# Designed miniproteins, single chains, part 111

Each design is a single chain, and the fold is of that chain. pLDDT is the mean over its residues in the fold that is shown.

## One batch from the design tools (miniprotein)

Design m3855
Fold by ESMFold2-Fast:
Structure m3855 (fold): chain A 67 residues (1-67)
Amino acid sequence: SAEREALRNSTKGREEPKTDEQKLYEALGLLEAAKLMEGSAAQAFRDRAEELFSTIKDEELRKKFLE
């Protein structure tokens, strides 16, 4: 369903991350979605995940992202 895909891809949340924790969870979700895609779509999701990850100041949260 389109609703499930919107929630899974964090269509609104990805543009308005609230906390470092939410940025981490959104980045992880984008990477998981990218694994199910290829080409430019997968790259766009990875780029968004990296943007979110780069704004996380907490090194402990960055370690969780890399795990």
Scores: mean pLDDT 67

Design m3856
Fold by ESMFold2-Fast:
Structure m3856 (fold): chain A 80 residues (1-80)
Amino acid sequence: MATIKLTDKKTGGEAVIKLDEKGRPVSVELKNPSELLYKALDEILLLSIENPDLDAGEMAKLIKEKLSENPDIEAEVEVE
């Protein structure tokens, strides 16, 4: 299991995404979501589809690296 927390630095909106052992999104919790956070969620789904061989920890790390390329997003990861 892994958890990804995204923060939109401009709006203060947050998204918490939980991944299963195969790196697939299984739950999403949104607080004051922005268009930027919805686009980030779309990218997470695409990365999961394009990288089916990654486990939860590898997938969470890839998501953090890709989303951190946008300076308006803060991405934090917890792997269990």
Scores: mean pLDDT 82

Design m3857
Fold by ESMFold2-Fast:
Structure m3857 (fold): chain A 65 residues (1-65)
Amino acid sequence: GEKIEKANQAAGEAAEKLKLSTDEAQEASLAFHQGLTETGTPEGAAEAVAKKGFDEVAEAIKKAG
């Protein structure tokens, strides 16, 4: 829902601020969607993103959710 949309937007903004490469941004996006599919929560999406090494993106997701 709305919290998931805000979390996804925050992840994108964090990736842009960190100047992630296209490949890194794609990895973070895939981790976000995998975590979301497995847990149904923004917190689960953040955990999956952090596990891939994108801690600042994961923090932005948690703050938005």
Scores: mean pLDDT 80

Design m3858
Fold by ESMFold2-Fast:
Structure m3858 (fold): chain A 96 residues (1-96)
Amino acid sequence: MSPEEKKLLLEALEELRKAALALLRKDIEAAEEHLKKAKELLSKVKNPLPEVLELIEELEELIEEFRENPEDKEAILRAIGLALRAIGLILDLELE
């Protein structure tokens, strides 16, 4: 992976982490803004990691679930899990 692609992936993962934390604060608008930024960053990466694409898909689903039921405990737990997975991927990329 090129140094520039690594930087874009790290920035995208940080935006996904911020989006998940925004959902935990019930700030759906901020979560959507962070998701949009992550997608823009990933559009510049030739070979995005499948795990990052899976996080984007899960985050899109979580945003819709929070719109319908912001008190959904299962959705809250999934948002926490998404933030932790994003942190894990950031650490994995930084150690390489």
Scores: mean pLDDT 84

Design m3859
Fold by ESMFold2-Fast:
Structure m3859 (fold): chain A 74 residues (1-74)
Amino acid sequence: AEERATALLVEAGAADGVTEEQAREGVERGVAELEAAARAGRDPEEVARETAERSDTPAEVLEAVLEAARERLA
């Protein structure tokens, strides 16, 4: 899931020069933030939607990051 989220973010950010390394770091931070939200008793899906709305993150990337966070929480 993290590799898929990274690939999708690279593709979405290609016009802006987003590198694979930058995308990987972004995905890792996003997954860690959603894990922390879940551990704090917040709905990680709601937190992810709020973050995506602020950053214009593509829905495909958001879904892949959520799936990666769910895998780590299982």
Scores: mean pLDDT 74

Design m3860
Fold by ESMFold2-Fast:
Structure m3860 (fold): chain A 65 residues (1-65)
Amino acid sequence: SMQEELEKGNQMIEKIVQMIKDGSPRAEIRKQVFKFADHARDNLTPQQQSELLLKLEKALSEAFS
């Protein structure tokens, strides 16, 4: 369902933030960001994609500002 795909997107955001905090290699972080973008593009509406992208931006800002 779209609800499950949104929840998966949220989990991917948490994973990306944690990988950055853990000092994971840039190539691995980049791979996860591309998986996130592909997941959103393939499974979500444009409005939901915008919502998840904003959520990722807020999570990164909160963690590293």
Scores: mean pLDDT 85

Design m3861
Fold by ESMFold2-Fast:
Structure m3861 (fold): chain A 72 residues (1-72)
Amino acid sequence: MVRLAEQAVDQRAQQALQQGVPQSIVDQVRQRALERVRELPALLARAGLTLSDDAVVESIREDFDRLLQEAL
């Protein structure tokens, strides 16, 4: 899960760079998104929840987009 989520962050960060978002903003958002990804296994375990790979990728992309909008 964490590795898949990290790959989703990296893919979205690369897309943002291709869309003309400044490198400094993308780097900041990427770091914040990765911090949230590292917390996911503990949060899901405490809640007794499991997410499909598709749900993880979708959730991470949504979080990244929200953080990116807040940083702009």
Scores: mean pLDDT 77

Design m3862
Fold by ESMFold2-Fast:
Structure m3862 (fold): chain A 63 residues (1-63)
Amino acid sequence: MSPELAEIQRLMDEIDAAKTREELVEGIQRLLDLRNRATSPEAIAAIDEALSRAVAKLQELDA
């Protein structure tokens, strides 16, 4: 796995393990930062999936 994909996977794992809104917001910010720097379609797709999952989890936590 490329270093970029490994970093994305690590952030996805951190988001999945997040228990607080603050942890989720931090994860989302890190993903957005990576998204701005990503050039690989595979990396972009992985980040977009992680962002979608993080946003859904954040909405559920706020409900």
Scores: mean pLDDT 79

Design m3863
Fold by ESMFold2-Fast:
Structure m3863 (fold): chain A 111 residues (1-111)
Amino acid sequence: GTATAIVKSKDGPVEAQGVTAAVEAERPLSGTVTAKALDPQGNVVGEGTGEIPEGALGFAASVDLPRPALVSAVEVTITDAKGSGKVTVRAYATTRGFDAKLLGEATVEVS
């Protein structure tokens, strides 16, 4: 199956050097995770892809930005999913002077 979650930044646009999308499943899931960092205009400023191994309950996809950019949302898509159930996605920004800042979270159902 396929599922898409959009994690909006709770505190508005954040200047980020990188973005991490952490995917936590309530039941074992596998599939491909694609995370896209979006600017305030909805343009993709960076993306990253990773594979959730079979039997995993969690995965993190890293988005490397070619330069610091304003990030308003992170779109996370799980494709070729095996398994089903609730998935929580949390997006973090790596900012100047901080290890990680939580942008927000969203929950999606994989079917």
Scores: mean pLDDT 82

Design m3864
Fold by ESMFold2-Fast:
Structure m3864 (fold): chain A 108 residues (1-108)
Amino acid sequence: MREELERKIKLGVETLERLGADKSGAHAAGLQKLLLDLFFGRTPTLADYEETLKALKSGAGRAALEAAIRLGRGEPVSPEQAAAARPLAEAMYEMGLISEEQLRTLLP
């Protein structure tokens, strides 16, 4: 489980990098916290990731992480946020962190 979680975190970080986010540890830490919170049945809040969101210099990377947090909470996202979060949401679906219904909302 730990090794699998580490691989999925790496996939998420690589996805954020592809979306133009910095290779800083900040978005990796934010994604790890999101994964751990959802894995242990906690509902993440935007406040919990405020520092990570501020550290993301790329608007696309920040929008992707914010949209992923909202999807994890079952909240609606804008079409622009949905498009930005698409690759990260696909990774989250493979990890079992979001439902097929949530993924379909992101992939019109």
Scores: mean pLDDT 59

Design m3865
Fold by ESMFold2-Fast:
Structure m3865 (fold): chain A 69 residues (1-69)
Amino acid sequence: SDDADRGAAASAASGGEEAAKAGAQGGVNTHLSDSPEGAALNREAARAALAGDTAAAKELGQQGSVAGS
């Protein structure tokens, strides 16, 4: 858990643009998760990535992909 928080903080500090870009790609990729559940989780993942919480974004994005599949 602490490593995830550290990773998210480091990503925000050293690559806020990269975190935002990853979140935007996750949100756009709702095409791979055409279910309402998958789309909602991918939107949450995109928001988390834009906020710099890349660990939460990764987890939510994975859940969205599984739910949409």
Scores: mean pLDDT 55

Design m3866
Fold by ESMFold2-Fast:
Structure m3866 (fold): chain A 96 residues (1-96)
Amino acid sequence: SELDALRAQAIAQLDRLAAKLEEVGKKVGKEMYLAKGYVEGARLLVESGIALDEAKRLVQEAGDLASKVASPKDAKKIQDLTQRALDLIDAAIAAQ
């Protein structure tokens, strides 16, 4: 279904965001680890198809937290990946 396809795309974007947070986290530490935890929590909610508004909130908080402590270049990439994930979660919410 369209909703299933959107959730699969959102999961793929969350996986990309988590990978970027892990890469950057090797330089910065605790804040990136916490942000990655929020992304993994959001991934589980999207995969379960429930509480997508909560998943959206977790992704936004992860992006905000990570971008505050990252270098400007890494912050820009984290913000771009975060926005792509948020857009797909918004599309999934609208498709319910």
Scores: mean pLDDT 87

Design m3867
Fold by ESMFold2-Fast:
Structure m3867 (fold): chain A 64 residues (1-64)
Amino acid sequence: MEVTAELLRQLQRDMRLSNEVFADFLVKVGKSSYSREEIIEMIRRGELEPIAEDINKRAKEAKA
């Protein structure tokens, strides 16, 4: 399943998570290569595309 930046934005909205809680979620569940602090900064800037790409890359590597 491909993760998009729009899907991540919608997920945060639907779950009503703060930027900090959503960053913790993405680190633990999304298995992101980024730190919590980096994810918080990206969320604040609206730049979720790198996070989505990292999650998709890791999902593909797990199947290879």
Scores: mean pLDDT 75

Design m3868
Fold by ESMFold2-Fast:
Structure m3868 (fold): chain A 79 residues (1-79)
Amino acid sequence: IIEKAVPALVKALEHENQYVRNAAAYALGLLAPLASPETLKPAVPALVKALEDEDENVRNAAERALSEIITSHPELLKE
């Protein structure tokens, strides 16, 4: 159920536990080719914010997830 998974993962990016935030960013990257652009659109600003996370692993996972989203859904950059 991707429509419910993406909002839950976006919320998990704000969790106080760094391992939860890292897992959420990683999962968003894995779901990128499977989810619709509309479902992923709210995840983009959340992942951009996660690029400034205090934990290096969360920042790296967010960068990889954004790369996967852009590669799978280039239309999210096309207007």
Scores: mean pLDDT 78

Design m3869
Fold by ESMFold2-Fast:
Structure m3869 (fold): chain A 87 residues (1-87)
Amino acid sequence: VEQLLKEGDELYAKAKEALAQGKREEAARLFEEATQKYVEAYLAQNDYRGAAVVYYSLANVFDSLGYKERAEEALAKADEYAALAAA
């Protein structure tokens, strides 16, 4: 779990660097990879709420970058995990 969170943090830092350089598509890919690592870490702890929150954050990032379809996909994933957390 700790290793997955660390990998997520490293990918998230790279995503912010790519975004600062104007490399929006590279940043988007790195944000997706970071989210995947965070989700794996939360799911390893049966923390569906944590997984949902991370996808909500990804949806907001993609929306702010103008990637509307990717934002909608991330929001759908957040809703799926939120439903699992409520069960």
Scores: mean pLDDT 84

Design m3870
Fold by ESMFold2-Fast:
Structure m3870 (fold): chain A 100 residues (1-100)
Amino acid sequence: MEIPELSEEEFKEILEKMLESFEKEVARLVKEYADDPELLRRRVLLLFGIALQEAKELASKVKGFSKEEQLEIVKEFAKRLEEIARKHGVELPEAVVPEP
């Protein structure tokens, strides 16, 4: 559902739910692609990219956030996504910039 306006508290709650959803999906992929670590890594990278795009869009809707604050919180969110992936045995590069 599209949220027209977000408080900082609402945004943080959405990010926490996104992290939970990401961990659940990564755990599913680890089980599904146990014999194909390269495909597993690529699929986790895709999920990571989608989660970052969603977080960036949501951050832009938070009333009172500067562009610098938006970038910082998205950067911290990316760090937490990387930690979840690493916890499940998937190493992500420090900077994930998927260029089409």
Scores: mean pLDDT 77

Design m3871
Fold by ESMFold2-Fast:
Structure m3871 (fold): chain A 55 residues (1-55)
Amino acid sequence: SELDSLKALFAGQSPEARARFLQDELRLPPEEARRIAGLPLDEFAREALRHAKRL
């Protein structure tokens, strides 16, 4: 699934790398990107997918 693919891609990534992805690919503001990047992997992946579907 798309969710499982995102979890696999980001499982080894730092919060900083996750925040950069959210800013660069999904165009989220820095403060929101940092908040989401700090979430547990499952919640991070769900939030990232939710934002991607709104683009």
Scores: mean pLDDT 82

Design m3872
Fold by ESMFold2-Fast:
Structure m3872 (fold): chain A 99 residues (1-99)
Amino acid sequence: KEEYIEKLKKAVDELVKRLKEAGVPDDFIETFKAALDELIKRISKLPEEKAKVFTEQLLKEIDRIKAAVDAGIPVDELKALFERSLAKLLLFINILEAE
């Protein structure tokens, strides 16, 4: 479990760095990072199997956003992608917590 949390924190820090380099506004990056940090806290309260499944999905979403940044997707489209990814992650963790 601790290994997943450390891996996620490193992935979030790397994502934040890339977003800043891509010219995404700091206020948006801070809001998005806060939301991801809250998801990581929620993962820490899940049973091991559920924590693993959600961690894999969260890492995939982070990788997808990194790929979009690397592909030069415009800032407005990146913001929309972040919002869609966050909405999917929030729905998924709510389901895992309810089950």
Scores: mean pLDDT 81

Design m3873
Fold by ESMFold2-Fast:
Structure m3873 (fold): chain A 55 residues (1-55)
Amino acid sequence: REKETAEKILEYISKNAHELTSVREVADAVGLSVGALTRLYRKYVGVSLSEDLAL
């Protein structure tokens, strides 16, 4: 489900923020394309992932 996937994305970012260099790393870790990741993040958080993480 999209909401469950968004929650996994947020948890991964929270635990690994210091090691992240790109949106692609997050997408690969949660099994999504970059497009799917950024769409879900914006839908549930309200800002783009790259803006929120300054990537």
Scores: mean pLDDT 72

Design m3874
Fold by ESMFold2-Fast:
Structure m3874 (fold): chain A 96 residues (1-96)
Amino acid sequence: MSEEILEAVKRTAEELNKIPGVKAEAKGNKLEVTFPDTEKGRAGAKATAEGLNKIPGIKAEAEGNKVTVEMEDSKEGVENAPLVEGALLAGAEEVG
């Protein structure tokens, strides 16, 4: 696993945890984000996962108000890590 992917996941989790009502955990190259347990939070989680799945090197799944994101240890994953951070922060701020 590249250090760049691990650091990107950790940094994104730290920034998300600053948003009230949002919880994020870094697990290697995977990030688990829990939005507020509301209708808006569940809709936001689904929309965020769908958006992230369009980014090369990124896989995302939504289950209720939880989003699991996997950043591939690839050139695309490293290059697109900032886009993942931005998308997650924007989604979290909208539903917070």
Scores: mean pLDDT 79

Design m3875
Fold by ESMFold2-Fast:
Structure m3875 (fold): chain A 86 residues (1-86)
Amino acid sequence: MVEEAIKKLKEATELIVEALKDKYPEVAEEVKKRTEGLIEKIKKAAEEGLPKEELERILEKAREILEEVRKNPELPVKLVEESLAA
């Protein structure tokens, strides 16, 4: 379960980075760093006995993020542009 959640987070991150790297390479790098930090936090929590229900929730969220980016590959760029316009 933890390994599957991490795998899906990495896959989603790769798609996000690929979408951002041409126009916003600094944002792409920041996304990579934040994802690595999140992965380390998940691993640590799992080692400390995080409940199976919480692990299932994390996996479900990772799956949702991956599916959303796959369906809307332009979404990462749009979100960055909206953030910059605000």
Scores: mean pLDDT 76

Design m3876
Fold by ESMFold2-Fast:
Structure m3876 (fold): chain A 65 residues (1-65)
Amino acid sequence: DIDLAMWEIAAASLGVSTGIKITLEEKDGNLVVRIEGPADKVEEAAKELEKINKTLGLGKTEVLK
């Protein structure tokens, strides 16, 4: 899926930029994004991923601490 590939690239780029770990999972036809790292960085990344998700219409963001 081309949208999934674009989302993977965006998430990987954001993870490198913010110094956090971002993982993509597909479950029941939905894309789940998991974020792991320091709480402040995770909150910032979650907001950026929500903006990207709104643009692409994909999945949901899940925050891990």
Scores: mean pLDDT 66

Design m3877
Fold by ESMFold2-Fast:
Structure m3877 (fold): chain A 99 residues (1-99)
Amino acid sequence: GKVTLKALTDATVEVRIELSGGKREVLGARQDLKKGEVATATVPFAEAGTVLTATVKLLTDGEVEVTAEAIAAGNTGTSGSAKATKKGEVAVATASISA
C-alpha cells in the first residue's frame, strides 16, 4: 500500500498510518510541508481483508490532501482520499484489499 500527502498550502501535519487484520501502527513523524510538496509513505501489505487507514491532522492553518492506495495482484485494491482545510481538522483516507 501507499499513502500520499499533498500540501496545497504551507502546513504542518501529524500523520498516523494503521493496518487492520494484523494490527501494525506506524506513527508518522510531524511533517512540515511547503505548498506543492508531496510526501509519500510505502506500507507493505498484501493480505485480503486488510484495511490501510491514513489519518492526517492539520496542526496549522492550511490545506492538505491525503490519499491511501492498496495495490494487490488482480487489481483487488481500492483507494480513498480526503482533505483537511483548517487548523485542528482531521482527514482520513482508507484503502483495502478484498477477500
Scores: mean pLDDT 75

Design m3878
Fold by ESMFold2-Fast:
Structure m3878 (fold): chain A 100 residues (1-100)
Amino acid sequence: MKVTFGEFEEELLARITARNPDLAEKIKEVLEKAKKLAGVKDEDDVLENPEKVMRFLTFAWHMLHFEFEGEERDKVITAFSLAVSELVEKYGLPTELPPV
């Protein structure tokens, strides 16, 4: 089954923003920056480009920690970690979030 990065990112963003609707725009901005840094494209096959997906998730993790503060950071990081865990299990991706 082919899963594009665009579909993966849409599912990730939807899961995070469902838990944090008031922070949706800022979360989306951070994920777009992480995507550019990782060099991943919407049309990239997630299963054929696991290294790009891993870079994206790593950059997103670090950027969310630096762009959000206090309670907002805790909420966003918790939602991100849960969403990543759910999607990694769903697609069988080997990924781990590094400590900040």
Scores: mean pLDDT 79

Design m3879
Fold by ESMFold2-Fast:
Structure m3879 (fold): chain A 75 residues (1-75)
Amino acid sequence: MLSEAERIAQGLLHLLENTPNPTVEELATVAAIGLRDVPEERRREVLEEALRLVNEKYPLSEETQRAIMERALAA
């Protein structure tokens, strides 16, 4: 069974692998959907871990990571 962070990371990696030039909005939408079943107080921690896992395979700029965090958590 995948952790919540691993599940979100897999969704983001799938988008990155299969979509040429995915937007921050698309990435944030996938992350927000993945966070739906995560309690609000844990969403930031889970998303930080998911982005860490994504960055190990597909390096994202700090600016892009921050933009994804801000949009996904605001939804």
Scores: mean pLDDT 83

Design m3880
Fold by ESMFold2-Fast:
Structure m3880 (fold): chain A 85 residues (1-85)
Amino acid sequence: GKEREELIERFYRLAEELEKQAKEFKKQGDTKTAELLLKLAEKVREFAKKVEEDESMSVKEIELELGIFEGLKGILLGIHNILSK
């Protein structure tokens, strides 16, 4: 359905954003947060693939997991702000 397709696209966009942010943090010398962002991006892509392959997963479950990944991104950005000072 449309909601499911939009959520899958949001996961892939989140993974791309995490990968881009990791490259920038690595350039700034924050290799630890960069490594964590890349690992998170990997998990986001794995979940998006599972959603594409598993039609039984509810929109509510998909939205909850997206929220969790977005929250983890926020935590990692916060860690970078502490380490980059």
Scores: mean pLDDT 87

Design m3881
Fold by ESMFold2-Fast:
Structure m3881 (fold): chain A 64 residues (1-64)
Amino acid sequence: MQITVTGVVTTRAPMSDDDLRRALDTSRDLGDQLTQQLQNDPSLTSASASRDVGNATVEATATR
């Protein structure tokens, strides 16, 4: 079964390279978490999560 993961990072203010890297790492981690959730629950067709990281909002969505 194929799962598609989309991550979006929205910055509210200028960020340092370290803060941007942290936001991108968070996007990847959320994507991996949502993929695992869909793999563990066949009744789910999609899942989404968001987290604030410094001056960024990180959103991830996984879909079957």
Scores: mean pLDDT 80

Design m3882
Fold by ESMFold2-Fast:
Structure m3882 (fold): chain A 79 residues (1-79)
Amino acid sequence: KAQIEKDRKAVEEKLGKEVAEKVIERLKKDGYSEEEAIELAHIAVVAIEEGLSAEEAAASTGYSKKTISYAIKLVKEAS
């Protein structure tokens, strides 16, 4: 729970609160839990900032490459 709040703040700091909220709500609408949506948004933001591929981000997080690619796409489209 504490880690999810840190992840949410990291996403808000990088994207701005409005864009962060839009990405998280979109992931929730797609069937992810609030915690999963926040984790995926944070992973996507870190991958974009660090220049990581979706495969590299997936390998370190336990999510699939397809899921990470989708989250990265949502962040880029919302920004």
Scores: mean pLDDT 80

Design m3883
Fold by ESMFold2-Fast:
Order: structure tokens, then sequence, then C-alpha cells
Structure m3883 (fold): chain A 82 residues (1-82)
């Protein structure tokens, strides 16, 4: 079921973004760039499997989670990677 796979991808993206936000203060810029690349790879994988709209929903879920948690460095790294 493509819809359930999309919901799971969004859930995984939010969980990863929460983890990065919680650990941002102890992460180097290089580690944040690696996390941003991992988020981008997840978005691209979702686009290939479920279409561009699903990828956009995952990207937006990650950005919103980082923004809500005040993870400014991680958000900037992810936006720059996109």
Amino acid sequence: DKEKKKEEAIKQGKEAARWVAENESSMSDEELEQAAQSFKDAVEQTEKLLGKEAGKEVAEAVKETLREKGAERALEAFEKAL
C-alpha cells in the first residue's frame, strides 16, 4: 500500500529530525552536513518509489520538525543540501 509507505516515510523522517535536533548542540558542522545528506537521500528515495509529492511531504516534515525544535544549524544544512 503506497499510502502506508508514505506515512511510514514521513514518520521516519520526523523521528530522524527529532534525534538530530536533540543532538545538534553536540554535533559538528560536518556531522550536520552528513545528517542533511541523509535526509536528502531519504527524500530522493521516497520520490523514486512513491512520487515527487511524497518526497516533498517527507522534506517538509523534516524541515518543520527541525524548525519547531529550534535546530537552526541542522535546518540550514538541510535547506542548503536540497
Scores: mean pLDDT 87

Design m3884
Fold by ESMFold2-Fast:
Structure m3884 (fold): chain A 113 residues (1-113)
Amino acid sequence: MEEEKKAYDEIKKILNEFKKTVDQLVAEIRKAEAAGDEAARQAALSRLMDTVSSFLSKVAEILDKLKDPEFARKVMEEVRKTLEEIAKNAPPELQAFIEAALDALSAYFEQRL
């Protein structure tokens, strides 16, 4: 219970930092689009994709160390919902990337949990 609570608190912190970074990068993408700056748009989009990959890797590492597969599934559901909400309002390139990342994450935990 205490170990699970600490893991959940760590995941919550990572999730909150991730959401804040995503909001900032989405704003930069929209600013670049409004300015017609394709180079700035692509740079911000690449940073956002890297941010998603880094976030998923950190979450996977924490979940892989947990003793409770049900707790891991609950965390995965929250992560999935967060990414689906981000994808809903994201550029098409990011939507495709998030879908691929979610499929990879699901396959990883289906094999391990």
Scores: mean pLDDT 77

Design m3885
Fold by ESMFold2-Fast:
Structure m3885 (fold): chain A 84 residues (1-84)
Amino acid sequence: DKDQDLVNQALRKLQDALGLIRQGKYDQAIKKIQDAIDLLKKVSHIKNVSSAIKNAQKALDLIKQGKYDKAIDLIQKAMRDLVS
């Protein structure tokens, strides 16, 4: 399933972003989150993708504001939306 493959790729990118944030590599984490959002925008037939995109976009803004703990919570929420 092409949609499930895109979701699985996005989940890997979000997991990478969590690890990068924990390492203080914020610019690299931003890149991974942007890549995940781009993958999710190509998904046509999976529920909760729009919610996951919104949570990932909010996390991106929070990282840019230096609010890393709140960004981690939103990335984890986006990942939960994708596996529900």
Scores: mean pLDDT 88

Design m3886
Fold by ESMFold2-Fast:
Structure m3886 (fold): chain A 83 residues (1-83)
Amino acid sequence: SVEELIGILLRAIGILLDAERILKTLSGEAKKEAEKQLKKIEEAYKQVKEAFKKGDLKKAKEALDEAEKALAELKAILDKQKA
């Protein structure tokens, strides 16, 4: 549905903003590893936008799942820096 596609797009935007905020708190090796995850989130966001334009709910969900996985890795990098 269009409503579900809009929800996915908004979640993807939220993930991108969270990733950028986390990256600003990191330095050194942790920041370099986090930059790799940010690139994955940026690519996933691009895929979500393309799926949204095409009305492709399945592709939008797949791209959001990739963004969620990359955000989880980014949060793990942050947690490891705190340890």
Scores: mean pLDDT 87

Design m3887
Fold by ESMFold2-Fast:
Structure m3887 (fold): chain A 60 residues (1-60)
Amino acid sequence: SAEARLEGARRLLEEAKELAAKMKPGEQATIRVEVGDLVFTAEVTKTSEEKALVVFTSER
C-alpha cells in the first residue's frame, strides 16, 4: 500500500541518517527495514563529513 511504502521510506531515511552520522567519508553500509510484508533496502555511502548518498536498492 502507499501508506506502507511511505512508512518504509521514512524509516529508511531515519536509519540512514543515524548510520551516516556514525560513518566516516568513504564508508558504505546497507540498511534493511520491514513494513508488513514489504522489505526495503538501501545503500548508504558517506561522501564527505557532511554528506551521504542514499540509494534505494530493492523493494519487495
Scores: mean pLDDT 79

Design m3888
Fold by ESMFold2-Fast:
Structure m3888 (fold): chain A 72 residues (1-72)
Amino acid sequence: SQALDEIQNLILSGKYDEALQKTVDLLNGGADPESLRPLISLMRDAGAPENLILDIEVQFGVNDIKRAVAKY
């Protein structure tokens, strides 16, 4: 998707904070988490700071809980 391509370009350019924000915005906007998980791996492989990787993984965990609760 165009949004995924934009985020990938931000990661490859070292703009990790902007890439994180856009990924979280897509996730909270209802994007499939599984379509976004490869972006976390790309950030890690590109050398993003560990605190940023931890932040995005926490955001995915919170989103997973919200989606699970919505089934009730």
Scores: mean pLDDT 83

Design m3889
Fold by ESMFold2-Fast:
Structure m3889 (fold): chain A 62 residues (1-62)
Amino acid sequence: MISHEELAREIVEYASTLDREKAVELLRNALAFAESLSDEALREAIVREATRRDPEVAAAAL
């Protein structure tokens, strides 16, 4: 079973292999998905990991 932090880390890791435009799109889609599930823990984990990896890309996705 993948934890929220592990899933968020995998999403952000994959986003880091993409160009900026695609990374922002992927993160926006992941955040929208977490919100559709009302999963605040997953949303917070994604925001935290994205901000740690690349604050500019994270800000653009939010």
Scores: mean pLDDT 81

